# Ledger of designs, part 23: designed miniproteins, single chains, continued (4)

Each design is a single chain, and the fold is of that chain. pLDDT is the mean over its residues in the fold that is shown.

## One batch from the design tools (miniprotein)

Design m12773
Fold by ESMFold2-Fast:
Structure m12773 (fold): chain A 77 residues (1-77)
Amino acid sequence: AEKARELLERAGAKETAERVREITEKAIASKDKSKAAALVAAAGIVLVEAVIRGELSAETAREAFKIIKKEVDEAEA
């Protein structure tokens, strides 16, 4: 949660960073793998919308999404 948020805040997308952090924390806290997967997908949508608005580069969004997936996967192991 924190690593992706820090990356996004550093890129200047502060509101997107907070939304992604909240969704990622909910995914990590979820004991339902299907719900966790849906929350990861929701975080991805938030990142895509930020790219469309010109708040993020596609490269930064892709890196943030990889971090989110890794943190959620590690929490479910």
Scores: mean pLDDT 81

Design m12774
Fold by ESMFold2-Fast:
Structure m12774 (fold): chain A 97 residues (1-97)
Amino acid sequence: MRLPVEELVEIIKQLKKDAKEAIELLEKLPEETELELTTASGVTITTTVKQLIEALKKVLEKAEEVLKEVEANPDIGQEKLEKALKEILETLYNILK
């Protein structure tokens, strides 16, 4: 069965909070700083602070947009929330490839 709308909203709210906190930490570093990220699968990727902030800002904006739409139309929230989570995860995985 699908996750309840309330649970999906909680996940997106947490993701928004985490993305915002990550952006605030990264903005303290020079934009040109290269970060070496190792995924749980053992893949190492080099990215810049600027690229990571840009991706996290997209995640944050998408989460805020979806939360506003759920408040306006709770009956469409589940499908919209599932699509938003998929898009957010795809954005993160595209950085981590």
Scores: mean pLDDT 72

Design m12775
Fold by ESMFold2-Fast:
Structure m12775 (fold): chain A 93 residues (1-93)
Amino acid sequence: MDESIKLLQEGRDHLLKAAEAARAGDADAAVEHLGKAVDAYAKYLGGGIARMDLGPVVSAVLNALQQGRYDEAARILQGLADSLQTTLDALKS
């Protein structure tokens, strides 16, 4: 239980940092934090299924950053962070 909550918190915090980096136009920092968030979330969900489920969303963020669509990348990253927060709230209730 404690490790699951910790992994979700780490994932959420990295997604928020990635969103802020994207808003600042720092694609390298956004990619670094996105990678750390994906790793934390994949550990939480037990690996394979998490990576399959996150693949299209990760690709969407990377494509948006590559095209200079920083506001779009930030919105996607914020949406992921909000989803993890909802899960955290449910686990803490």
Scores: mean pLDDT 78

Design m12776
Fold by ESMFold2-Fast:
Parts: sequence; C-alpha cells; structure tokens
Structure m12776 (fold): chain A 63 residues (1-63)
Amino acid sequence: EMKQIEQTFQTAEGVIVQMARTDPAVAEWTKARIIKWLRTKVDQDTVDAYEARLDAAIAAAQA
C-alpha cells in the first residue's frame, strides 16, 4: 500500500535514528516536529502508533 505519509515517515525515521546516536536532543526536537506534522494528517490513534514507533527506534539506536 503506497501511502505518501508512510513513505515520508520511513524516511524521517531513518534520519532520527542517525540523529539519536549523535545528538539525542536534536532527535527529540525532530520527533516533536514529525508528531506535530502527523497530527495535521491523521487521527490521534494513528499519531500515537507512529510516536511509539519513533520512541522504539530512538531507544534501539541509543542502546
């Protein structure tokens, strides 16, 4: 299923993972911007699911 939102999110997730390893504060700031953008595009349940995915990716990158 080719949803532009999912494609944009996957690209942003890759960037955040790299940021999380070099500068955790920048990763958190970038996460906040992505979540704010998602709130304008999808419902809150979908936003919560994407936020959980970003949190898991950041945690894995910093392990």
Scores: mean pLDDT 77

Design m12777
Fold by ESMFold2-Fast:
Structure m12777 (fold): chain A 56 residues (1-56)
Amino acid sequence: AQDAAFLAALARAGQVLIDKTSEDVAELNRAAQAGEAVEYRETPDGIERRRHRRVP
């Protein structure tokens, strides 16, 4: 049966997604502490994230 292999692959993909989400949250916190803003833009290639200095 291939069930174990598929379940392992799905679990791995889920762990990678969780790890990336945690890193994104940490990056947002660092940007906020640095006084920078993060912009999200929807594009055909997915969601783009861009950091820029907040203008006073």
Scores: mean pLDDT 63

Design m12778
Fold by ESMFold2-Fast:
Structure m12778 (fold): chain A 72 residues (1-72)
Amino acid sequence: HHMMKLKEELKEVKKKYDEEKAKVSKEGKKIRKEIPITSEEQAKEVGSKLAPVAQPAGELQLKRMELEKQLK
């Protein structure tokens, strides 16, 4: 039952992705309140502070896309 395992894994990945995306959104709002993005340097600083929080979400997004491709 390979398809059943893929569907279960996709559900778990989607749940984790939504959780990580919510964390990125929350942390991003906090960082943007501290650092107003009015220059390229400030945008880079916000990006660098968000990078460690955004990395898990990015990895989960790639995993989700791969699983969805296999289920088509």
Scores: mean pLDDT 77

Design m12779
Fold by ESMFold2-Fast:
Structure m12779 (fold): chain A 55 residues (1-55)
Amino acid sequence: MEELKKKIAELEKRRQELVDRLHTENLSDAERYRLVQEIGDLDREIRKLKAELEK
């Protein structure tokens, strides 16, 4: 459980960093699209890990 909680926290931190970049940086359309996709991938991973933790 502890390793799983640590991994979730690391992914949530990474996701927040990408969200902050999306709101604070002057990004090209291509860069914004890439960040949105990465955020979506992280959201999916976090959700799967949280579901596993709640068993």
Scores: mean pLDDT 81

Design m12780
Fold by ESMFold2-Fast:
Structure m12780 (fold): chain A 71 residues (1-71)
Amino acid sequence: SEIAEEGKKAGLPEPEIRLAIAIKNKDEKAIEEASEEIAKLNPEYTKEEIIEGARKAMEALELQAKNPPLP
């Protein structure tokens, strides 16, 4: 998928790539699993903060795709 390839190019850790894919697919179980793994690696953040951060990043990418650059 586009997200998986983009994540690999950016050098994102596997759990972060899985979370992005899960959010794109609206797969609640996969979101929970990936966010729990990321939270264990980043104890400074809660699972909820990790999910919200990823959702905002996905929304920003969609906005960039739907809003062409100024003419």
Scores: mean pLDDT 72

Design m12781
Fold by ESMFold2-Fast:
Structure m12781 (fold): chain A 113 residues (1-113)
Amino acid sequence: SLRDVALSLLNKIVSMIEEGKSREEIKEEVLKELKKYSLEERKEIVAIMLELGARLAEGLGNKELAEKLRKAKEEVLNAKTEEELYEAEEKAIDALIDTVEYHLAYLRESRAA
């Protein structure tokens, strides 16, 4: 399902960050995978990823990050062309990377002695 693809891509972003991959490398790999899908499927996949990210950011108390993710979701869903979608996806992946990095930092700080 497209939800399973979205969850797989989110897990891939987490794994690549933990492996120390650059933001550019993460973006390239995620965008490459998304290009295998139709324009409407890509919108649904990325919208699911952004909604899950926004809920996580809200749960962690980062309202600004949650609002950024929801704005990115709106931009993805409103894209009318391949070019507009690609630009929206690139920004969406940036916001998702920021969300994962924030979550990982939160986990480290919350376990400090």
Scores: mean pLDDT 88

Design m12782
Fold by ESMFold2-Fast:
Structure m12782 (fold): chain A 66 residues (1-66)
Amino acid sequence: SEALLARLRHTLGVLRKALDMLEKQIEELKKSGAPEEKIRFLQNQLDVVRELISRLEEQIAALEAA
């Protein structure tokens, strides 16, 4: 459905913005000498967001091809 596809595209946009913000935050923390534990925690979140983006892109592509 077009409504579902629009919602998935919106969610993908939100996740891509979150990914960009997390990458910038990690870079800032590395430059400031923040604790490794804090950097590791955000790196783990980054990996989860990347996986979600990949799966959503595959779902959108499948729906557009149907």
Scores: mean pLDDT 87

Design m12783
Fold by ESMFold2-Fast:
Structure m12783 (fold): chain A 83 residues (1-83)
Amino acid sequence: SARAIAEEMARGSVAVLKAELAANDPAVVVAELDRGIEAARAQGGKTGEFYARVAELAKAYVEGRISEEELREGLAELYEEYL
């Protein structure tokens, strides 16, 4: 199903983010995500909106505002909606 594919993509995205956090200071990861959000918003359209929302969820997780489970679920919902 589309949801099952979205959940697999979300798990992959979480694994990549966790690898970044294992290699970098969280403040560096947040700064990179902020630049990504700015670039996505500058691009605009549905594609830009999608990438900005993905990066905002990743930032919320890195800052401790959401759990890993909430990040995975939010990413799965975005992937199902946009992909």
Scores: mean pLDDT 87

Design m12784
Fold by ESMFold2-Fast:
Formats: C-alpha cells, sequence, structure tokens
Structure m12784 (fold): chain A 95 residues (1-95)
C-alpha cells in the first residue's frame, strides 16, 4: 500500500538523517514534510504523525533552528497552503 511504501521511505530517510548535522537534519525534515503536505501524499493525521517522528530525532539545536526557520518562512511566504503547513509545523514543534 501507499502507507507501507511511505514507511519504508521514512526508514531510509531516518537512516540518512543520522549522517547529517543538526541543521541539515532540520532542513531535510522540513523539506520532506512540506512536500508531503503540498502534494497531499498522506492524510492530515499521517502527516502530523510523520512530522512528530522526525521531530523526535532532532537535537535541541536542530529544533531551535527549525523553529526560527519556520517563523521566517511564515512571514515570507505568499502561498496560503505553504503558510498553513508552516504554521501547523511550528505548532507541533512548540507542543
Amino acid sequence: SMDDLLQEWLEDLLSYLSTLSPKQQAQTALTFVLMLGVFRLVTDEQWRALFRTLLSRLSPEGREYLKQRLRDLISLTGNPTRKRLYEEMLRLLEE
């Protein structure tokens, strides 16, 4: 199923992320989750669960970098879909 393929892809992504710096992990996680949301490749519940899983793998430095980056992206984006996704990501990160 699509869920099984996404799970395998997530496992490969998590393995790859372990080779990156905290800032690169945060940026890669943001890009991946943004693409899933923009292209509606998963349900909203799956999207939130995937992002929470990625957040659990980030260091405090990576989380702080991501939080600042999301605030900047929210203020800069003119795209309402991207703005909503960034706002939801920031909300989940601040939980």
Scores: mean pLDDT 84

Design m12785
Fold by ESMFold2-Fast:
Structure m12785 (fold): chain A 94 residues (1-94)
Amino acid sequence: DRERLVRLIETYRRYAEAVVNRDAAAIAEAREELAAATGFTLNEVPDTEAARERARLTARAAAETLELIRRGVPLEEAVERAIARYLPEAEAAY
């Protein structure tokens, strides 16, 4: 449902921001929230600059998705717009 997915996107944004900031406590907290919401635990992200750059792109994509939803864009369309905008940059960062 919409509210649960919005909370999931917000938690994933916080997770990505914690990775960028190398905040171990925030990473652990966000991983626990994601595991509780999805039933799956995310694999550990390596502590490299490339991984942090991908996390920066992920955080921006999630933030833009949430902003579109706040403005009344349907969830699926908001996700598709964010992917279209950030996918080329994410691929270049790999």
Scores: mean pLDDT 75

Design m12786
Fold by ESMFold2-Fast:
Structure m12786 (fold): chain A 86 residues (1-86)
Amino acid sequence: SPTPEQLYEEGKRSAEEAKRDRKLAEQTKDPSKYAGYMIRAIGSGVEAALKARELEKLGYKEKAREVLKLAVEAGALSEEGAEKFF
């Protein structure tokens, strides 16, 4: 099983990837590129939320909240959507 440190780093990375792809989606004028970036952003946001859920279950509540907050700030996941992972 991944360590809490690995889950935290992977969660942060996934949230950063979501933020990058969301920004690329907002900058493109190509509908196909927009769709591709948005699908990737949502997928990465969900991955971050899943890592946060695992951290919460292991008792690392503050790290879990930080990762979840980053996923929501990335715009790939709503606050309401993120709460479904807890």
Scores: mean pLDDT 86

Design m12787
Fold by ESMFold2-Fast:
Structure m12787 (fold): chain A 77 residues (1-77)
Amino acid sequence: VEFSEEVREELRRLFAEARANLEEIRAALAEARARRAELSPAERRGLDFAEALLAAIEASRSADEFIERVEELFSGL
């Protein structure tokens, strides 16, 4: 998959915001993981996807690398 320029621009903003708030995002996901047994199947899939997005953010050195990793994640859906 290849995203439109509008989607890419939104992902660049998301990447910058997420990088600025990594500690809070990690804490929120850790809390959600601790409560995984209380989650619906749809919520668990959402959590798994959110964790994959966080991994993509942490592995990426630039917004363009992040976009490429997100395109790969969507190809796997």
Scores: mean pLDDT 78

Design m12788
Fold by ESMFold2-Fast:
Structure m12788 (fold): chain A 94 residues (1-94)
Amino acid sequence: GDTEKAQELLDKLKELHEKVKNTNNDDELKQLLDEADALLNELLKTAKDNELINEGLDLYLEMVKEFLKKTTNQDLILEAIGKTLEAIGLKLDL
């Protein structure tokens, strides 16, 4: 069902979060952030429970926060700030 699919997507986001914590290379961080963005978009289309959506948004925000601590690339920082503001907006609309 939709809940099982949403849980699988959340579990994949949790795996990516751990990879972000253990990665310091900008190219790898960008790839992981792009993968997280794709998984979050899939979760938002799949999940019907606001609690699951909220959990996914919280996890995504923690990943972007970890990303911002590790990168000094200005273009990546601006992209990450934009993604943070978008995710906060979605969370407030729940």
Scores: mean pLDDT 82

Design m12789
Fold by ESMFold2-Fast:
Structure m12789 (fold): chain A 89 residues (1-89)
Amino acid sequence: DELVEEAVRRLVETAREAGMSEEQIEELEKEAERGAEEVREALKEGTGAEAFARFLGRVINTVAELGTEEQAEKIRKEAGREAERFVRA
């Protein structure tokens, strides 16, 4: 649970630091929280890794649709770090 919440927080902070608007951040937070709920459910069933990969893809796609390619690239890099943290947890 804490690991997923921290991933959402760091990804949203990365998007904010990359210069996304507050309206774009609000939309990203809604998509990220939906993905996080799916991960929390999947963790109880032992499928958390697959759900976490989908969550990261959802966040990346949301930034790519709402923002610039530069912003999406920064989110892809942070998503890679979050994936590594998840596997090591």
Scores: mean pLDDT 83

Design m12790
Fold by ESMFold2-Fast:
Structure m12790 (fold): chain A 79 residues (1-79)
Amino acid sequence: MLSALVTIEFPEDTSEEAIGAAAEALHALPGVTRVEVEGHTISVTVSAPDQATLDQAVDQAKALAESYGGTVTSVTPIP
């Protein structure tokens, strides 16, 4: 199994309610095993059996985050 940490940043003027809604939506995605909120940053751990599935899950998380006004700032493989 492969894992990646996706870091998502929101503008400073983003409400706590909007960030919470984004975190809930991200946690509902296939392959998402952990979602952590720290201020205006959401950290998402995604896990998949292979690289292609992991890439799809990361792309889904990115698309969802962007729909809530977030920007993916980093994607880091977890060994």
Scores: mean pLDDT 83

Design m12791
Fold by ESMFold2-Fast:
Structure m12791 (fold): chain A 73 residues (1-73)
Amino acid sequence: SELDEKGYKIVKEKIKKSNKPSPGDLLTALELALSLNRQEDKEKYIQMLKEYAEKSTDPKEKEILNNIIKQVE
């Protein structure tokens, strides 16, 4: 939808401007990339989420992120 395209633009720009994107922004970007069939962006955001999960000190956050990644790969 047009609203999804606008939301995608906003979250992509937010991620580009951030030196440390939040997992919430990365998950939103991944969900929108999947919905809009943006295959290259899907791979990019999966990789960013993997890096975030690896660096996370929260075991529950790590488990949740790794489970989401496994489902979308």
Scores: mean pLDDT 83

Design m12792
Fold by ESMFold2-Fast:
Order: sequence, then structure tokens, then C-alpha cells
Structure m12792 (fold): chain A 92 residues (1-92)
Amino acid sequence: SKAEELRKKAEEHLQAAREALQRGDWPTAVEHARKAADYAIEMAKLGDTEGAREVLDGLIELANEAERQGHLDVATELYLLAMKVATAIAAS
């Protein structure tokens, strides 16, 4: 289904963001997080709020890790992406 395709794409980008974060490549981590958020918003529009919530949780985990490491500007961008996904879920 379209929802399954979007879940797979979101998970691939979320995993790529985690891997980039582990090696300290914050710009790459943020770029993959943005793509995961975009897919999560599309999932929410299709009624896959559960899939979108999983991505939301992943974005919050990445933001918390960036904050813990002192990358406050990166953490702010990731929290804003999480807020966009949360808003899409609430609107669905």
C-alpha cells in the first residue's frame, strides 16, 4: 500500500539520520530527518497516524541527542520537524 511504501522510506531516512548523528555528521542527519518528517506528514494525511507517530518519536530522540551533545541549533531544527509531524497527526 502507499502507507507501507511511505513507512519504509521514512524508516530508511530516519536510520540514515541516526547513522549520520553517530559519526558527527549533523548536516546530513538534519537532511535525512527532514525527509523522514515529510514522509510522516504524508502518512498522517493518508490516515496512518501510527506510522507518523513512530517517526515523531524518532525525531524527538534525535533532537534530545543533539541537545545532550550541545548542538542546540541542530536540536531546535529537529524539534521543529517533530512539531510539524505532531501538527499533521493532530489534523488527521
Scores: mean pLDDT 88

Design m12793
Fold by ESMFold2-Fast:
Structure m12793 (fold): chain A 68 residues (1-68)
Amino acid sequence: MEEKVVLTETTREIAEALIALGPPVEQYLINKDKDPEKAAEYDKQIAELSKKNTERIRKLDEEDRRKA
């Protein structure tokens, strides 16, 4: 059984974001040497996902600052 850990909303979002980035990052690394063009497409996908994740985390941080 997984250990029960106390997570903040921000930490949880970061963990979920990293899980979502796993597959495209893996594909980028696999294709980096074999198919540079395909690797470039995954690089763009990673950048878009990172941007969306950063915006989501930023909103959570802004809400926390508003509560203070």
Scores: mean pLDDT 72

Design m12794
Fold by ESMFold2-Fast:
Structure m12794 (fold): chain A 72 residues (1-72)
Amino acid sequence: PPSKEELDREITGSFGRMIYSVGKIALQNGKATLDDADWIIDFGKEIADVDPELSKRLIELGKQMKKQAEQL
């Protein structure tokens, strides 16, 4: 069976990529919300040790979403 680290990396990566895609679409359509931005940032921080590259991308996306939501 895969190691705990390999399993966590694969599950986290798949879920994180899905969340990134959904957040990116919301941002592109001007539908970003503060709640969505905050939990995407929190999720990005949570996965920093599992996938640091995806973590950075999610945090950056969440910050962009937060800025868009705050401007409305």
Scores: mean pLDDT 80

Design m12795
Fold by ESMFold2-Fast:
Structure m12795 (fold): chain A 78 residues (1-78)
Amino acid sequence: SLADLLVRYLGVPAAEAERWAAEILAAPAEEKAGRLAGVLYRYRKTLDEEQARALAEALGVPEEEVRRANRVVAQALA
């Protein structure tokens, strides 16, 4: 599940991961990657290529959108 991936990849506490996953999955498709970027920024985490692919599949969005969101967060955290 998306919540399990947020716990595994970002270290988000399980209860918070469930709330973030529900919020992201309820969002319109065009907003999902941006909402994921907000979670990445909040927890000050970035994704590797395998993590970005897994999250893109879980969100049902193109991998390129997740990679772009991850790059924006990486620049903001630099």
Scores: mean pLDDT 89

Design m12796
Fold by ESMFold2-Fast:
Structure m12796 (fold): chain A 61 residues (1-61)
Amino acid sequence: SREEALRAAEKAARHAAKVYNVELSDEEIREIAERSVEQSGANVEVAKTLAVAAVHEKALA
């Protein structure tokens, strides 16, 4: 479901932020998760992968 993918993407983004040592607000995490779900067509595993990649990109900026 979309809700399942969104929860998984938010959790993955929060974990990735800690791993890459980047400080992201709750709002930024939500925006990353929502965009990842949209791009994944609500696929849980794809949404998680996209969320991690988006956090990594922010860490490199």
Scores: mean pLDDT 85

Design m12797
Fold by ESMFold2-Fast:
Structure m12797 (fold): chain A 100 residues (1-100)
Amino acid sequence: SDAFFRQGVDALRRGDYETARDYFSRSLSIRPTPGSQFNLGRAYLKLGDYEEAAINFQKSIDMDPFNFQSWLNLSRAYGKLGDYEKAAQYEKKAMEIMTS
């Protein structure tokens, strides 16, 4: 079922963020992966749904805690929510992983 994941990535590339969300949600219903959680978070972030973005980036981190991009995007989501303390903490964590 990598087909739903690929269609989601293609939708993100063309700026169709609602379609991307739907395809990544379908991909996750078949096989949960850090990549599908991360890209679902990206789709929500682009849609301005920062709380859902944060939830999906956190789930990506729970599956793969060494993905610095998930930490960096979690930081960005919290920055958009106005939680600058969490944003700073998660950015620091992303940098620690990236330099390890």
Scores: mean pLDDT 90

Design m12798
Fold by ESMFold2-Fast:
Structure m12798 (fold): chain A 85 residues (1-85)
Amino acid sequence: ALDVPLEWFVEELESLKEIVLYKDKNGKLTNPLFVLAEMVGYTVLVNGKEAKPEDLVAGKTYRIEVLDKNGNIVYSKDLPVVELK
């Protein structure tokens, strides 16, 4: 597991204006926030429920929350979703 400072992660989240979806080399929808959260053992909630990048629809705005390893909400913000071409 990666050891990423919670303060750095939250600071990066606070700077986000949108959730950008893109396709990886295998055509799977992904996003850096979701990848990093999974790698460090944090949980991303979308409108209060766990979701994957593929569950998000470009053009919609969602309540994005991040839970730390202990289940505490450390981030909460409404972010619009966009998809890269």
Scores: mean pLDDT 76

Design m12799
Fold by ESMFold2-Fast:
Structure m12799 (fold): chain A 75 residues (1-75)
Amino acid sequence: MEVTVRLSDGSVHTFEVDPNMPVADFLNSLAEELPLDPTTYTALLLRAIGDGIETVGEFIERYGDVLELKLDPNA
């Protein structure tokens, strides 16, 4: 499935993802591809875990297929 990431600098990135992928692996992949604020990444992961979200498909159903993420100010 397709996920769109909008960054705080106004840039937009589109990723093809497996909806059965673990959410932690998906968020790690985003953090490796994009210089994300680690606080933003950690907060999303902890929220997903707290909400019982296990897969990317469940994550997208809960939070949507368009993610607005903050860039690391030191990146």
Scores: mean pLDDT 77

Design m12800
Fold by ESMFold2-Fast:
Structure m12800 (fold): chain A 96 residues (1-96)
Amino acid sequence: MGLDPELLELAGKVQFYSGLVLRTRDDPELRTKYIRDLVEAARRLGELSIRLGDLDGARAMVETLRMAARLSPDPEVAEEARRAAEELERRIREAE
């Protein structure tokens, strides 16, 4: 019945790194670093949200991963974010 402490920590990380990605649009090296951190946090938060039955929270993480893919100056990191979004979206559909 309490909120999972891991959920709160991951939500905080997603919010923090999303802000840094948006603030570093003119610095591709820093943006790429923060996108990697964002992708990892969003992937974990999305998977945890599905396990907790929060499908709306998981869908928000799909959109965050799609944003990370679009904003990534590194094509390998963009592809990783895109694949993470597609897999999370598939898991959400299976959970509905």
Scores: mean pLDDT 86

Design m12801
Fold by ESMFold2-Fast:
Structure m12801 (fold): chain A 65 residues (1-65)
Amino acid sequence: TPEEAARRGTYEAAKQGPDLMRGAAIASAKAGLGPEVASTAGYQGALDAMNPEAAEAAREGGRKG
């Protein structure tokens, strides 16, 4: 899916440049993104690509250590 493709691309880039992922996460947090953004698939896909770990944590029911 577009969301998965965006997630994978950004994640792989972040593995080679952690600053990229950190910058994306900070930007998302400053934008005040919350559960409501999940109602917009395309927008959510882009945001998840910038912070794939947050989406994974949400799927698991939050951060677990």
Scores: mean pLDDT 48

Design m12802
Fold by ESMFold2-Fast:
Parts: structure tokens; sequence; C-alpha cells
Structure m12802 (fold): chain A 80 residues (1-80)
């Protein structure tokens, strides 16, 4: 259900953050790409689980997961 879709987005965010930490050539464009993958994974999981993507709890959770990846990625770019 909804929890499964949210957890899929959160797990993808954790995975993308680890990839960002390992990327010595991380750029803003790459960080945006990692963020878009989190959104895509959340949307795919919502469709697979019959979750309305406009559900506020789902939308907020995916947005927060995506923002976490973007903010972490941008910080890593700036700390080079």
Amino acid sequence: GKEAAIEAARREADREIELAKEDKNLTVEKAIGLTLRVIGTGLDAALANGVDIRDPEFAEAVAEAAKRVLNTGLKLVDEK
C-alpha cells in the first residue's frame, strides 16, 4: 500500500546518497539526476501499489526524500 511506496522512495534516496558520496566527479547536473531517480521510483511504486500520487502523505514523503538527495548532493559538490 502507501507505506510500501513511501519506503521504496526512501530506500532509493539512501541508495542515491551513497552513490553521490562515492562519486569524485559529482556535479550539480548529476545531483539533479539522482534526485529525479528518487521521484521516478516513488511514482512507479505508487502505480504498482494503487496509490494516488496526489495523496498528501505520499507526495510529502517523496518530496522530502527527493529534497534530501538534492541537498546532500549539492553539499557534496560544494565540499570538493
Scores: mean pLDDT 87

Design m12803
Fold by ESMFold2-Fast:
Structure m12803 (fold): chain A 83 residues (1-83)
Amino acid sequence: LKELLEEIAREMRKLGLEAGVPQGIVDAAEKAILSAQEIEDPNLAARVVEEAGRVLASFIKDEEKREQMIKKGEEMAARVLAA
């Protein structure tokens, strides 16, 4: 789980920065995703990842990039559930 969440955090950080999300928001989302490793319930851990994606998306001005971020968060949450 730790290695998967570190991979997810790197990918979400990259997408957020490329989409123009403020550095502080990206840093907060990365920290939230990494903290999910301490959650014993995989459903709650997956929800943290999904919510981080939605938070990042809320700061994206471009509609298509915002939708891509939401979809990416959902895909990453599904990977956490499958792990």
Scores: mean pLDDT 83

Design m12804
Fold by ESMFold2-Fast:
Structure m12804 (fold): chain A 104 residues (1-104)
Amino acid sequence: TKGQQAADVVLDTLGQIEKLIEEALAKETDPEKRRKLILISASVGVAQIRATVLKKTNASVEEIIARMTRELDRIVADVAEVDPALAAQVQALVDEGRARLAAI
């Protein structure tokens, strides 16, 4: 379904964000920034679970966009508090994901 396609776009976007956070975490030496990145990684994991539930319950593309766009925006905001350069990279992935969703 189109809803399942939308959920797959969100899951792909979250997976790319997770890899980006893992790469940043591998290079980060500040304990407080590492703690915040680990918590953001956990938030991405929770968002992946939510997207999977929406996929399995055959949620509409409109519902997926409405719910998951809010989650993606929170992730960008949380990253921006830790690392503005990383937040710009995460925002680019979110923008690409939104463009892919708009095409469904």
Scores: mean pLDDT 89

Design m12805
Fold by ESMFold2-Fast:
Structure m12805 (fold): chain A 76 residues (1-76)
Amino acid sequence: MSPDEQEMIKEAEELLEETRKLLEEAPNVSEEEKRKYTEEMEELLEKIKNEVGSQPKLEAYKRLKELVERARELIA
């Protein structure tokens, strides 16, 4: 794993953790929605870790950022 790949993974892990915390603190978001977003983010993080090549990793990372933005909009 290259230093650049390690940095991307670290940033993805931080984004997931921050978003998970925000979802847990959101009283207006259903438990089903919280679970759905958390599971999708975890799947994308695993994809970032396990994909071969920079392009598939970058696509998964972009998808994760989009999902984080949607989750934040859901919170308010």
Scores: mean pLDDT 77

Design m12806
Fold by ESMFold2-Fast:
Structure m12806 (fold): chain A 55 residues (1-55)
Amino acid sequence: SEEERAREEAERILAEKEKEAAKLTGVSQMVARKELAEARELLERDPVAALEALR
């Protein structure tokens, strides 16, 4: 369940970063959202590595 705990924590961090990205406009928002989508993809493959990357 270390993976489950890492996934939950990483999802919480990503949700906060997505809120911050939503405050951006235009190209900056698009770039930020793309980077967050890539982080979410990593989270599905390797939750522990995703959490480490988000720290």
Scores: mean pLDDT 81

Design m12807
Fold by ESMFold2-Fast:
Structure m12807 (fold): chain A 69 residues (1-69)
Amino acid sequence: LSPEEVARIGALARQILPTLSEEEQRELERAVVLSVVTGDPRPALDTMERLAPPELQPAVRALREELLA
């Protein structure tokens, strides 16, 4: 993952985190760390897609298309 891609994942995660329970926040944080460490955006994106509220789902899909295209 480029620094730009990491920044974009982090920015979207920060929008999602306040909408989640403490357990879901820990799950999303672990998935983001895993994506950064492995260089694979899928752990973060898959967790965001599962946990994000409906209002943020289009942003998750847009980021997935950008990072996986």
Scores: mean pLDDT 87

